# Designed miniproteins, single chains, continued (2), part 82

Each design is a single chain, and the fold is of that chain. pLDDT is the mean over its residues in the fold that is shown.

## One batch from the design tools (miniprotein)

Design m6855
Fold by ESMFold2-Fast:
Structure m6855 (fold): chain A 65 residues (1-65)
Amino acid sequence: MSNEEHAERIERVGLRTVLERGPAAVPGVLAAVRTSLRSLGLSDEEVERRVAALGARIDAALAAQ
């Protein structure tokens, strides 16, 4: 799996976890995703962009519930 595909899988698992556990899980999930993305060798800039985009997707998904 490419780093891109692996990063998207990590992000999908994070989103699913928040939807299962609720908004209180958001800080922990974003921290775990940031750590996992860094372990893939992504730059700090790419990690922060992806975490910000995931945070926005989480906010939108929670608002839609």
Scores: mean pLDDT 83

Design m6856
Fold by ESMFold2-Fast:
Structure m6856 (fold): chain A 83 residues (1-83)
Amino acid sequence: ELKDLKAKLLEQFQTMSADEQVDAVRAFAQKMIEKGVSADKANEALGDIISYLAKRPDTTDEQLAEMERIALETVIERAVQEA
């Protein structure tokens, strides 16, 4: 279930470096594409994750921009596939 995967990922972020967090977001986005998660649900889940990481002092603007790019590309890909 997407909610369970998101909750587990957020918990794992507590022990991850900033680079590991970006890689984890990329892997999570890829899983959403593979599982056929709707564009709206993918946007919501990735938005929640990025919002959480944006509150952390260790997350850089460059890393946030990369995660936002991953989220946008994922949502667009899913929206096109659903059309």
Scores: mean pLDDT 80

Design m6857
Fold by ESMFold2-Fast:
Structure m6857 (fold): chain A 99 residues (1-99)
Amino acid sequence: LEAEMERLAAEVAARELDEAEIAAARAELLRLRAERLARSDRPEDQLEAEMARLAAEHLARGEPLEALRAVAEFAQRGADPATAAEIRRDLDAVLQRQA
């Protein structure tokens, strides 16, 4: 799982991908993060897994603003602020490239 995330991040960094390919890669990275967190037995990790999964689903649909709203909603419900900030930063990067 970690190796898959590192491989995908390296592909994005090594190649000049178009904006749609970058958005798809970031959605996949969020999905893999959600899978990693979902394998944890910690209740707090389950909330973060749901946040990452929902953000990935919205991003895959081309709805980055809805993904940001989902992250904000879970942050208000007690998801870790640092994890929420990381996901928000990734979504902001997608929004900037699509602009």
Scores: mean pLDDT 71

Design m6858
Fold by ESMFold2-Fast:
Structure m6858 (fold): chain A 76 residues (1-76)
Amino acid sequence: MKLAEAVREALRRHGLSDEMADEVAKIVEEAFKKAPPEDQLAVARETLRKTLVEKYGVSEEEADRIVDEALRRYLE
């Protein structure tokens, strides 16, 4: 599964709207593409977590669950 698709699916399953899921997935995908290959997964994790907590008011615990689900889907 592509990273943006994995992020969108995880976010939708946790109750974010399609519009919010698309916006967050775009932010994460852009950060991932700009990162060095060795840092891409770490950048994706941190960008997703930070965006959910800071822009959408998601708790850190819930953001961590979403991050783990999204990256699990991407790596499968």
Scores: mean pLDDT 83

Design m6859
Fold by ESMFold2-Fast:
Structure m6859 (fold): chain A 90 residues (1-90)
Amino acid sequence: EEIKKLIEELKKTNPYRARLLEEVVEYAKEKKWEKIEEIKQTELNFIEMLEEIELEIMTKAGVPESKLEEVRKAAEEQKKELEELFEKAL
């Protein structure tokens, strides 16, 4: 099963995401789609919150706009990766 292999690989590089994916897979087996959506939105909101905090700190510190743009791009990539992981878990 491809999802089990993905989880095993994630355990080596990102144990937090591996555990998150395992929880999503279990909820999918139970057809708890609302619970899966709650977890997904919580993780997306967390990424946005960290982006906002980082941008606020960097702006107050007078960091150049080019560096602020790197933070925004990193947050967008993290959100995209999270969406893809949830799609694979279903």
Scores: mean pLDDT 81

Design m6860
Fold by ESMFold2-Fast:
Structure m6860 (fold): chain A 103 residues (1-103)
Amino acid sequence: MEELEERRREASRTAYEDMKKELLKKGFSESISKRAGRLAGRSVDLIGRAVEAGDFELARQAQRETGELFKKILNAKNDEEAEKYIKELEKAIEEFERRLEAA
C-alpha cells in the first residue's frame, strides 16, 4: 500500500540518520557509522513490511535479533568489534528479508 510504503521509508530514513549520528558521537569511524545506519534503516523497513504483510512472528523475531545486534554495535569497544557485529547483523537482515519475500 502506497501510504504505508511512504511512512515506512520515512521511518527507515530517520533510523539511518539517528544510528549514524549516535555512532559518530561515540567515536566510531564514518564507515562503521554509515554501515550501521543503513542496517538500521533496512531493519525498520523489514519490520514494517512484515507487519504490513501480517507476519507478526517474523516482525517480532527480526526486532529482537536486530535489536540485540544493534546493542552490541553501540557497546563495541572499537571499530573492529563493531565490524564483527555489523557483518552478523547484515546476514541476519538478509535472512529475514529472504524469509519475508518467500512468504
Scores: mean pLDDT 86

Design m6861
Fold by ESMFold2-Fast:
Structure m6861 (fold): chain A 77 residues (1-77)
Amino acid sequence: SAAEAVQRALEYVDKAEEAVKAGNRDEFIEYMREALRALAEASGAPPPELEVTEDTDYRKLVEALRFAVEQAAADIA
């Protein structure tokens, strides 16, 4: 269900935030991709492409995704 997909997305965002704090780039990228996939599943849209570079602000990126997931959670009622 959309609610289950949103809950999964929130769990992956939490894990991505922990990966950022731990300095684990590979885990961060993996969890971000899974969160985006779950969010796309909840919305019925295709998953967006995630590109990360040395200049990527990982904290801002995960904060933006958290906001999007929380908005999706509010919208599905």
Scores: mean pLDDT 78

Design m6862
Fold by ESMFold2-Fast:
Structure m6862 (fold): chain A 82 residues (1-82)
Amino acid sequence: SFEEEKKKLVEKIIEEILDPSKEPSDGLIAEIRKAVFNGDLEKAIELIEKEFSAMFSDNPELGEELKKKVIEKVKEYIESLK
């Protein structure tokens, strides 16, 4: 289903953001990774919001739920660097 496919895509995106050994599939994902590894939480959130707004224009409710999960994982990662 659309929901299952998008959930798998989001899991792949999280892996691409947090795992430096993986090649980012998209230029915006590469910029998100750069912001995350630089500890720039504000920039990372802005870029994640742009990515999810574009990806989930047809299902904004699902997009909002999955976006929050990505942001939480990014926050946890950045806080672990302190």
Scores: mean pLDDT 77

Design m6863
Fold by ESMFold2-Fast:
Structure m6863 (fold): chain A 79 residues (1-79)
Amino acid sequence: YGTLYGLISTSLSNAIQLGDYDTALGIIRQSLDNTRRGDTDTGRATIEVAESLLDSFPKEVQPEVKKLIEELRKVIEES
């Protein structure tokens, strides 16, 4: 779990620092797809990282990030 958290944290932080919000959203969406396939550990790590970095996204991007976090939570609860 710690390694997975570290990988997601580094990837999302790097994308945000570069202003590459499409890549950052893509990382979250890929984690959502993996979670739907049964990888709930990836989903849990992604929720923690995305919530911690939420304020680092532009205000116009934050609603989409929040939506993806809620979708991740729903999939984990139903798994």
Scores: mean pLDDT 83

Design m6864
Fold by ESMFold2-Fast:
Structure m6864 (fold): chain A 79 residues (1-79)
Amino acid sequence: SALDEEGRRLFAEALRELLIEAGLSEEQAEKVARMVLEGASNEEIIAYLEELGFSREQAEEILRRAERIALEKYLAKIF
């Protein structure tokens, strides 16, 4: 997604929360959020989630949900 720096931060926060809900530890979820903030691509994040036991389909769905949540939060702040 072509979100700006604030959008990327909101995406990282949403992704962290969804990953905790999906059963990752707070430490694992925080590591993924940090990867996002450090500029990791969606493909790199998916690959790491697959190493943690998610299927590609599960990882892609979590990323899509995080992007939706981030966009909704971003729009609420701007409008």
Scores: mean pLDDT 84

Design m6865
Fold by ESMFold2-Fast:
Structure m6865 (fold): chain A 103 residues (1-103)
Amino acid sequence: SEMERRTAQAQAAAQLMVIGAGTEGLLYKEDPEKVEKAAEEAYEGIKQLAESVSRESAVEALESATKTARKMAEEAKKEDENVGKALEELAEKLERLREEFEE
């Protein structure tokens, strides 16, 4: 269906923003300001995406992004604890945002 396709596109876009934040965080792990900025930019991008789609697509995209952020946090912690923590905080913020869309 068209809704299934739009939801899949939103999920993919949100996941790519999380992957970008994790990749940039690890690339610039020696610079805490760049690590925080990467996570903040991913959060704002995902929030704007969620606000631009249907509530159903937003919930699915946020759930997908949260799961991706948690998985990336676990992998990132093996290389850098601060990057892992930034991704965990991103996941927590995305989970809270998802709960707001379910209200």
Scores: mean pLDDT 88

Design m6866
Fold by ESMFold2-Fast:
Structure m6866 (fold): chain A 108 residues (1-108)
Amino acid sequence: SAEMRELVERAIALIDEVIALLDDPSVAQTPELQQLRQQLQQLRAQLRQHLANEDYEGAIATLDEAIDVIGQAIRLLVSLGDEETARRLSQIHAKLVTILGELKVLLS
């Protein structure tokens, strides 16, 4: 549906924002954060593919994985003392959780 498409497109844009924040040179460039960033890039590519195929069940599963990866990045940033980047990621994380919930309702 057009509504499901719009929600997935919004989720992709929010994941792009997370990737950009983690790529910022002011953010700690630890191997663990770089690995999470690479996982998000792969999940974003999978979401784009699911969107192209109108595979909204696959999009929901991939978005759930992306939300978990972002949650891991938030916890790691807090442990590193980067409370500002963690706060920004937490705001995006909350928006993605809302989109996931809306997609699940529309698919049921």
Scores: mean pLDDT 91

Design m6867
Fold by ESMFold2-Fast:
Parts: structure tokens; sequence; C-alpha cells
Structure m6867 (fold): chain A 85 residues (1-85)
């Protein structure tokens, strides 16, 4: 998956997390936190593609559990890490 595809997938998963949330502010906070985590992983030397794939996995697991904050966080991390590639 290319960095552009990883960014797009991360954005879609973050949006699904936001749509699942009854509190948009809580889900938005999760997405912002996830973006910071994704950026920190890339800055720590993790390849952007790997950091983005980790975020996508987290987002999918969050969606499966019905956890909007975790889904948004994982999606945000993937979108930011993919964008950094």
Amino acid sequence: MSPEELREEGTKLAKKGLDLSKDPALASGGAIRGMGEGLDRVLAGVPPEKAAEEGIKKAKEGLERGDPSEAASGGGAAAMAGGAG
C-alpha cells in the first residue's frame, strides 16, 4: 500500500470512528491524539508505511469493538504517518 493509499484509508477509518461516536468532541480528541502518536512513531524512526499500517490495524480493531475513540485515534495515526511518507 502506497503512502497516499495509507493516508486515504486512515482518513476513512477516522471518519468511521467519528460517525460511530455520540460525542464528536471526544472522537475528534481521539483523532488528534492518534495523529500525534503517528507522527511520534515516524520521528522515532519507524517507517511511515509501518506506522500507518499499525494505525489502520488499531482503527479496525476499535471499529470491531465499537470503540469510536480508539477507531478515530488509529485512523488519525495512519493518516498522519501516511502523509509523512
Scores: mean pLDDT 77

Design m6868
Fold by ESMFold2-Fast:
Structure m6868 (fold): chain A 95 residues (1-95)
Amino acid sequence: SELIEELVELLKNGATELPPELYSRMLLFMRQHSGKDIYELFKDVKGKFKLTVEALEEIKDPLTKLKAFIALLRKKYNIPLRDFKIPEEGELVYP
């Protein structure tokens, strides 16, 4: 998916926030795809992420689902954990 490739490159380049345009597209993606459909994107690495992927299938809120999805992408592509702002989320202040 071009959308997922764009997101992965953004994360690899050390982005600290999700651009509003990409955020809107990602929320639409989360609404259009079940947790099971998203699981298939991690099929090749499911053994390493089993618990997290199962949790993703149970998430109904698109925003929470998007956060979990970004965390899974970071693990799949060995992208370092970093503070990452998502638009329309409450103010996450880094201490």
Scores: mean pLDDT 68

Design m6869
Fold by ESMFold2-Fast:
Structure m6869 (fold): chain A 65 residues (1-65)
Amino acid sequence: MIEELLEIANKALEQVRKGENVSAVLNGEEVDLIVGEMSPEKARELASEHIFELFKGRLPEKVVV
């Protein structure tokens, strides 16, 4: 589970580095994980803090870019 979250976080960080918004689908609902308007450094902080916090016991069904 945690390794899957790390994979998602890395993918999200790469997308944000390109200036793209990243969201995930959880229970059929889109949840914004990272907003593309932030710096790559800030996106990395969000990946470790917000993605893990949001999905601590739950894996998103998929990540949407």
Scores: mean pLDDT 56

Design m6870
Fold by ESMFold2-Fast:
Structure m6870 (fold): chain A 94 residues (1-94)
Amino acid sequence: MSAREQALELLEEIVRITKDALEGKLSVEEAEKRILEILRELGKLDLSPEEEQLVKQIYALALEALSHLKAGDREAAEKYLERMEEVLRRFRER
């Protein structure tokens, strides 16, 4: 598997973890912990500058989603999740 393919799988896992937290399948604390583990795995990959920017963008959006969910703002959390999915989709198409 290429570094790009591994990065995309790990980023899709961040999206899944964020979605599971919004659905109440994971606590915000457990979701944050798992996302940090995935970031450590992403940090081991030889990523292009564009891939590194994608990682930073997806992480920032996940952090916003979890922060809003923790504050009880599920509507805002859902909007950040939608943006994560759109960003990752657009990157895969290019």
Scores: mean pLDDT 86

Design m6871
Fold by ESMFold2-Fast:
Structure m6871 (fold): chain A 73 residues (1-73)
Amino acid sequence: LSREEYEAIVEAGRETYSLPGVKGVYFDPEKKKVTVVGETKESAKKGADYLKKKLEEKGIEAEVEGLSEEEFK
């Protein structure tokens, strides 16, 4: 993962965290995976879809997963 890709993921994650019902955004650089945690399963999906779109706009390939707070633990 390049520094530019890392910074783009962090920025997109911060924007995703500002969405209603998003409670956390966690990036694992070794797995190249971002986990979006939502208050509900629906808000988690909305956040994950938003993050995917932002990463696609920047040409970044990463796995994005949406989990409710209960699923995340």
Scores: mean pLDDT 80

Design m6872
Fold by ESMFold2-Fast:
Formats: C-alpha cells, structure tokens, sequence
Structure m6872 (fold): chain A 77 residues (1-77)
C-alpha cells in the first residue's frame, strides 16, 4: 500500500478520536492515498460503509467545512 495521511491511518485502525483531532488541526479529509482513494472510500471497500458514513456526518459538525471537502462514500457493489 502507498503512503497515507495520519487521518487515513487513524480511521483505518479505528482511532477515530485521533482522526477527528487531526481534522481540528487542519488535516484535509479529501487528501488521497497513493492509489487515489480517500479515507472513506477505503473504509467502504473494507465493508465499513456505515462507520464511514457516521464519521462523515461527525466531520461536518466539527468544523464549518464545505461538504465538498468531505469525500462521498461509494456504495459497495
């Protein structure tokens, strides 16, 4: 796997509190990994779609962040 941001790694490992702290400190949630996938896309692919959607809603509440900065979570096939 390619390099990821701390936000990607925190979400992937279930350290959601750390992921939210990174966003408060100015981490960009739309940053992509080396394969061009966002953190929520990776979560959806691993079968954690509901967790990804819940975190997307929490991110919108923490900051006056435009919705377009929070990646759309794809539905699994």
Amino acid sequence: RGPRTGFHLALERGYTDQALELLKKGADPRLLDEEGRGAFTVLAETGDLEAALAKQEELKKLEPVPADQIPEVPRPP
Scores: mean pLDDT 56

Design m6873
Fold by ESMFold2-Fast:
Structure m6873 (fold): chain A 76 residues (1-76)
Amino acid sequence: DLIAALDDPDWRVRALAAGQLAGSGDPSYVEPLLRVLEEDPSPLARRVAAEALAGNEKLPEEVREHARRVLEELAA
């Protein structure tokens, strides 16, 4: 279950799950991915989630803007 993998203790597993879920276009993953963007202790996992969400044209603009702000924060 890819959604359950977003809670995995290994940041690499969370990052891979975030990328796979964003690519699926399934709206049910949006809230779990937003939690990764804001709460994940790994800046690398947050970056992967933000890149996946910011580039996904099927998502609402508010989600994409949130992801872009996280990318700016992580780049600074």
Scores: mean pLDDT 75

Design m6874
Fold by ESMFold2-Fast:
Structure m6874 (fold): chain A 61 residues (1-61)
Amino acid sequence: MEEVVELIQERTGLSREEAEELARRLAEDSTLEGVRLMLEYGLSPEEVEEIAKLVAEEYGL
């Protein structure tokens, strides 16, 4: 959890609580939230894949 939250914060500028919520939403729908990360925060596909991988590992997906 810490690692993915920190990575989200670093790349989006979100607070810890906002990053934790985003990580939970990514665990529920990685495709929708991945697109949102690219469009709203300007993350590259590679950055989204890195975050999604950490979320999958943390939540056992």
Scores: mean pLDDT 77

Design m6875
Fold by ESMFold2-Fast:
Structure m6875 (fold): chain A 59 residues (1-59)
Amino acid sequence: SLEAELRAIFEANPLNPTPVVDLLVSAGLSRETASDIVFEGRLTKDPEFLARKVREALA
């Protein structure tokens, strides 16, 4: 699931947002939208919150 992939990335990369942005782009978002979601969340490590934002952006 997207939530499981986000959790794994946060555990492996606690201070680096780039792999999170890359995962969101792979899920279908533009790089600009993916970056906005990650940074608007203040680099939040809540996979449920980020997965919800991705699904909203793809709707």
Scores: mean pLDDT 73

Design m6876
Fold by ESMFold2-Fast:
Structure m6876 (fold): chain A 66 residues (1-66)
Amino acid sequence: SKESRKHLILSALMGLEGYLPYATIARLLGISQATVRRLARQLNDELKDGRIEEVPGRGLRFVPIK
């Protein structure tokens, strides 16, 4: 489901320091890079304890609230 894919993106990003490329996330989840970008925007609307930050044209990083 879309919710499961959002949680998978969040889990992948939270387990790592730095950024994951869009192509890597897309391959891990079996979806398009455009879908990754859309789901990341939806996750940002739902997140309370941090934010997903984009490196323009490259990928995503999770930034916790501190």
Scores: mean pLDDT 79

Design m6877
Fold by ESMFold2-Fast:
Structure m6877 (fold): chain A 92 residues (1-92)
Amino acid sequence: SLEDQLRQLAEDFLQELKLLFPDLSKAQIDQIEDFLQRAITLILDGVRAGRSPAEIRSQLEELLASQNLSPRVKALLLSFADQAIALAEEAL
């Protein structure tokens, strides 16, 4: 299913982040996992509601704005978001 594909993409992305940033704390990893789960929900709901990729992307940027993560980690999470939005747009 699309939801299974998005969850798999999120898991693959989380493993890649752990490899690129081995010094991430447990608290930061928990924040990233929370973001990924919320992002999948926002993307699926947004695409189903007919929101543009730019509108969904903006909501995800807002969600990341208050997180205690480096700019580089945030950029990679937004890259995940862009890929996830594209996947959902094609499937729905």
Scores: mean pLDDT 87

Design m6878
Fold by ESMFold2-Fast:
Structure m6878 (fold): chain A 100 residues (1-100)
Amino acid sequence: SELEEALKEFKERMEELKKTLGGENYEKVLEHALKVAKELAELAGKTDVSEEELRLLAEGIVLEAYDELKRNNQPVTEENIIKVIEEQLEKVKKSAEELK
């Protein structure tokens, strides 16, 4: 199943990111991403998002930021991941305002 393969790859990539950052930095990044995930869910008009769904969204946000840093040959650090996440959130907010 393509979905099963995608979920396995997703989990493997998250484990590699955790090894790269270290546990403490990974927890800080995930905490920040959870706050952003909640704000994105609210912007999308979703008020009844489960904790599990918010965590999956947060992990996806972190992984996308990691991919952007790797594409741009930038260091994979806690500070750089948080910065990319914040830049992506601002783009989403700007797009939401332009649709009003």
Scores: mean pLDDT 81

Design m6879
Fold by ESMFold2-Fast:
Structure m6879 (fold): chain A 67 residues (1-67)
Amino acid sequence: GSSTLEKGAKSVEELLKKGAGGGALAAASHGVFRSIEEYPDADEEAKKKALEAAEKARKESQRKGGA
């Protein structure tokens, strides 16, 4: 549900702010993408925020070489 998406987005944002390794960012973003797929009818705001955070984390993980 929306709470799962919000928690996922928050975790990803926190990892990004703390400069976590690419592996951690990749795992967190994957979890959020999966949650979005599992809950397509979740609150639009929560879904959009989660998607944006996950995409940002995935891009950053690729930049860092996924390690």
Scores: mean pLDDT 74

Design m6880
Fold by ESMFold2-Fast:
Structure m6880 (fold): chain A 100 residues (1-100)
Amino acid sequence: SMEEAIEKAMELIEELKKLAEEAGKDPERVVNMVVLGAHEVRLGKMSVEEAIEGLVSEFPEEYHEKVRELFLEFMKLMESLSDEEAMEVIHAIMKEVEAE
């Protein structure tokens, strides 16, 4: 269901935010990179691998495996959704980021 998709996306985003905070990175910037990466892949402007490695390169080596794992899970979830459903997930994520 869409509720389950949003819940899973939010769970993955929260884990990425925690890793960003632990690594001394801006959690909002990391979320924006995930959202932009997913959007660019859907538009055919970027490969999944390019999006994932772009985010991974922002982190210290010790976080690379976990960041790849979480972002790949997010990308697989987004790929399973229609354009309308994917936009609904993105809106839910961005609303939470803007709300704190």
Scores: mean pLDDT 86

Design m6881
Fold by ESMFold2-Fast:
Structure m6881 (fold): chain A 80 residues (1-80)
Amino acid sequence: GLTAEQRAAFRETAPVEIELLLKEHNLPPLSEEDVERIVEEALAVAEKLLADPSTTSEELNRALYETILKGIYEALKEKE
């Protein structure tokens, strides 16, 4: 599973990456609460996948990306 240091690093960097993704796709900014929710959901997915030692980096990256996109979509959908 993820170490405490790895989780802390992800919580620090993932919000910046989400903001860049939103700007790249000309999407409105998300609230800090929405970003934190998406980051925590992505961490939960990562911890579940990393419990299986056969999980590849490609599978992990794909699952994290899909989780982040779903979180963004749900946050934006709630505003309409």
Scores: mean pLDDT 79

Design m6882
Fold by ESMFold2-Fast:
Structure m6882 (fold): chain A 80 residues (1-80)
Amino acid sequence: MTLGGAVGDAINAAIKGAGVTDLSQISHIEIAGDERRSKITVVAKDGSKGEAIVNAPRMEVMLTAAKLGVGVQIVGPLEA
């Protein structure tokens, strides 16, 4: 699916921004968004954070992030 690539790329960008080299270093992933745009925040166990924004529904981003086997939290609507 064409949308899966963009979401996967955004998640990978957020992971890289957090300085994470292994998924075991991730504490959790936070998703804020609506039906059209989502913000992904990867939180590492050392407190480092990486962020990415993608033009995709929050539900699709959540389901894709959940496939990584890490904790995923919905933190609400996207702030302006």
Scores: mean pLDDT 76

Design m6883
Fold by ESMFold2-Fast:
Order: sequence, then structure tokens, then C-alpha cells
Structure m6883 (fold): chain A 87 residues (1-87)
Amino acid sequence: MEEEERKKKTELLRKIAEKIGEAAKKALELAKEYEKKGELEKAEKYKELMRAAIEGNFEKALELAEELEDEELKKLIEELRKLEEEI
């Protein structure tokens, strides 16, 4: 593998990790918010979305974002899917 190819792949992985961190952090914040409101089912779905994103299961994460009607998380997960396709 050429050194340039390795650098490109490393940069893509870095961007993916950054976006996963953004999605996971937002999902965790919302999970905590819904737990405080007594919305335990929504809180659990946000925790599942966080886990799915961290595990690279973007299809499940997107499905959960759609069920939660969270457009910001949906966009972040769609960006992650596009970055994953570049690898």
C-alpha cells in the first residue's frame, strides 16, 4: 500500500471517529434529558443510537434517529454513512 493511500485512509477514519463522537455525545445528552423528564423509553432509544453509532452500525442508528424524529442526528448519521463508503 502506497504511503499516500495510507494517509488518505487514516484521515477518513479520523473524520469518522470525530463524527461518531459528535453523534454519541448528542445522543447521550438527549438520553440524560429524557431520563430527567421520566421519558425512559426515549432515553433508552437515544442510548441505543449512541451504541449503534459507536459500533459502526449506521443503518440501525439512522432507523433510531428516524423513530426519534431527530433531524440533526439523522444528518450526522447520513454523513457518517457517506464517509464509511469512501473507505
Scores: mean pLDDT 80

Design m6884
Fold by ESMFold2-Fast:
Parts: C-alpha cells; sequence; structure tokens
Structure m6884 (fold): chain A 69 residues (1-69)
C-alpha cells in the first residue's frame, strides 16, 4: 500500500493516493489510514470524500489530520 500511495503522491495524483489510503483503512480498520486519506482528498479538492474519511477515522479512534487555517 505505502509504495502505491507514495507513487500516486509523487505523480501529483492526490485523489488516487487518498483512494489507496481509504481502501487500506477499510481493509485493516486503521483510523490513521482514513485520516491520511482525508488529508489527500482535501489536497485534491474533494471535500465530500475528505469528510467521509474523517468520519471513519473518528469512529476508529484516530485523531484527524485536520489543520487550522
Amino acid sequence: LDQKALEAVQAGNYEEAADYYFEYGKKTGSGQAFAVAARYYRLAGNEEKAQEAIDYAKKLGATPLAEKA
């Protein structure tokens, strides 16, 4: 997973990277993976999927990577 997500980030494809972390979170139950997915969805400008990933991260007890503007 980490390699595929990193390749997507290096290509500037943040939505694809977010999709990899989101699927990893579903597979492993990792709230941190959902938090990372939310971050990359925001970088891609996809607020709807970012919010969905944040909701999953919170349910799994992870602190979202949301920054104050």
Scores: mean pLDDT 74

Design m6885
Fold by ESMFold2-Fast:
Formats: C-alpha cells, sequence, structure tokens
Structure m6885 (fold): chain A 69 residues (1-69)
C-alpha cells in the first residue's frame, strides 16, 4: 500500500463519515508523516497505547490491518 493509496483511502473514508477527524489525523500523522505514537499521544493528550488502539480501529474501518502498512 503506497502513501498515495493510503492518503486517498483516508480522504474518502473521512468524506463518507466512516472515519472521525481524530482517526484520520492519527492515520496521517503515524503512517504518512512518520510520527511516533508518543509524539501523537502528547499532541492529543492521550496515552501512546490509546493512539495505537485507535490506529488499529481506524485501519480496520478502512479494511486494512497493521500488516498492510
Amino acid sequence: LSDEELSALIQRALQEGRLTPQEALILAEVLLAGQSYAAVAKRLGISPSTVRRRLRKALEKLGLTEEDV
């Protein structure tokens, strides 16, 4: 899965209401921008484990797994 394909999936799912804005942000920051879970967690005021859990849930909403990225 390329960055362009992932970006397109995120945008479509957000437009269709299948992702929340925060889920789209977590996907973009971690997978496209290469930010660590700790960095994203600090920005959002949550734990790194919560970022990882929400990332997995967001990927599942796109029909993806951690193995796809």
Scores: mean pLDDT 82

Design m6886
Fold by ESMFold2-Fast:
Structure m6886 (fold): chain A 112 residues (1-112)
Amino acid sequence: MLAKQRNIELEVKAGETATAEAEIRAGETLIASTNAPEEETEVTATAEAEEATALTVALLNESGGALAASTAEGKKTVTVTAKVPAKKQKILVAVYSAEDTKVKLTVTLKKL
């Protein structure tokens, strides 16, 4: 059986924004890994679909624990934000779609 998960790596520094584009199949989860913040950081993840669909975006710690999540139904864009302590742990961004879609994922790290 094929895994229903895709993994990508985003290199994002404090004060920077990284963008990645990916195709997501219905019921598939895209996991983007970001660099570990060295300072207390506000992480914002925005997923933009080509067409309005049910998108879920979650910010997870490196152990898969949820920090924040947001779902938009019938919209093209979902944004989620969380504050992350300076513990040098990777942040994971999970994007789920109920339908086949192309997604532009933007992740911004803001130093606090």
Scores: mean pLDDT 75

Design m6887
Fold by ESMFold2-Fast:
Structure m6887 (fold): chain A 63 residues (1-63)
Amino acid sequence: DLREELRKRRVIGVTDSDVDAIINAGYDTPEKLSTLTEDDLRTIGITNDRLRRKIILIGKELS
């Protein structure tokens, strides 16, 4: 469960709403998450640069 993995890794500043936005945009698996760019996350509404990079890193680690 991607939501649980993001929670476990304590990505400070990620809310359940942020995770839902990512999943609803179609990035619902670690493999899909690993293909995300910072521009994709910005379009989804994740505006914090550090948070976007950390989400991308987690996606790569999980895939």
Scores: mean pLDDT 71

Design m6888
Fold by ESMFold2-Fast:
Structure m6888 (fold): chain A 63 residues (1-63)
Amino acid sequence: MKKLEEGVREAKELLDQGKSNLEAAIKLAEGGVGFSTAEVVELGRKYGLPDETIRLAVELLQT
């Protein structure tokens, strides 16, 4: 969980800085390595990440 929480935080910080959904999604996906897609989606939603950022991160993890 620690690594996934870090990825969510970094993704949110990037979005707050005006970075793209894709750049934020890459950070979320990096933190999500070794976690289930459901865990990544749930934590991303809990922290208020945009659906597009979560969707892109899931695509990166599933590819």
Scores: mean pLDDT 81

Design m6889
Fold by ESMFold2-Fast:
Structure m6889 (fold): chain A 77 residues (1-77)
Amino acid sequence: MSEKELEERKKRMQELADKASARNQEFRTLMEKYAAELRKAHPEMSDEEVTREGGRRAFQAMIQKEEDAKRQAELER
């Protein structure tokens, strides 16, 4: 085994960890935002339902953002 392969794997692992951490922070921020919006729009919902639904909307928003970025790249072609 070459030392170069081990060094490249270490750098890739660090990059993946950094990307996952950043994505986790963005998800938490979106979840808080959507939970607040749901409490405002649907005062009849329980706090548990608002938190759960807010989390789902945050996850969907992250997926949509990634899809929109791909579509924008395709449209620029």
Scores: mean pLDDT 76

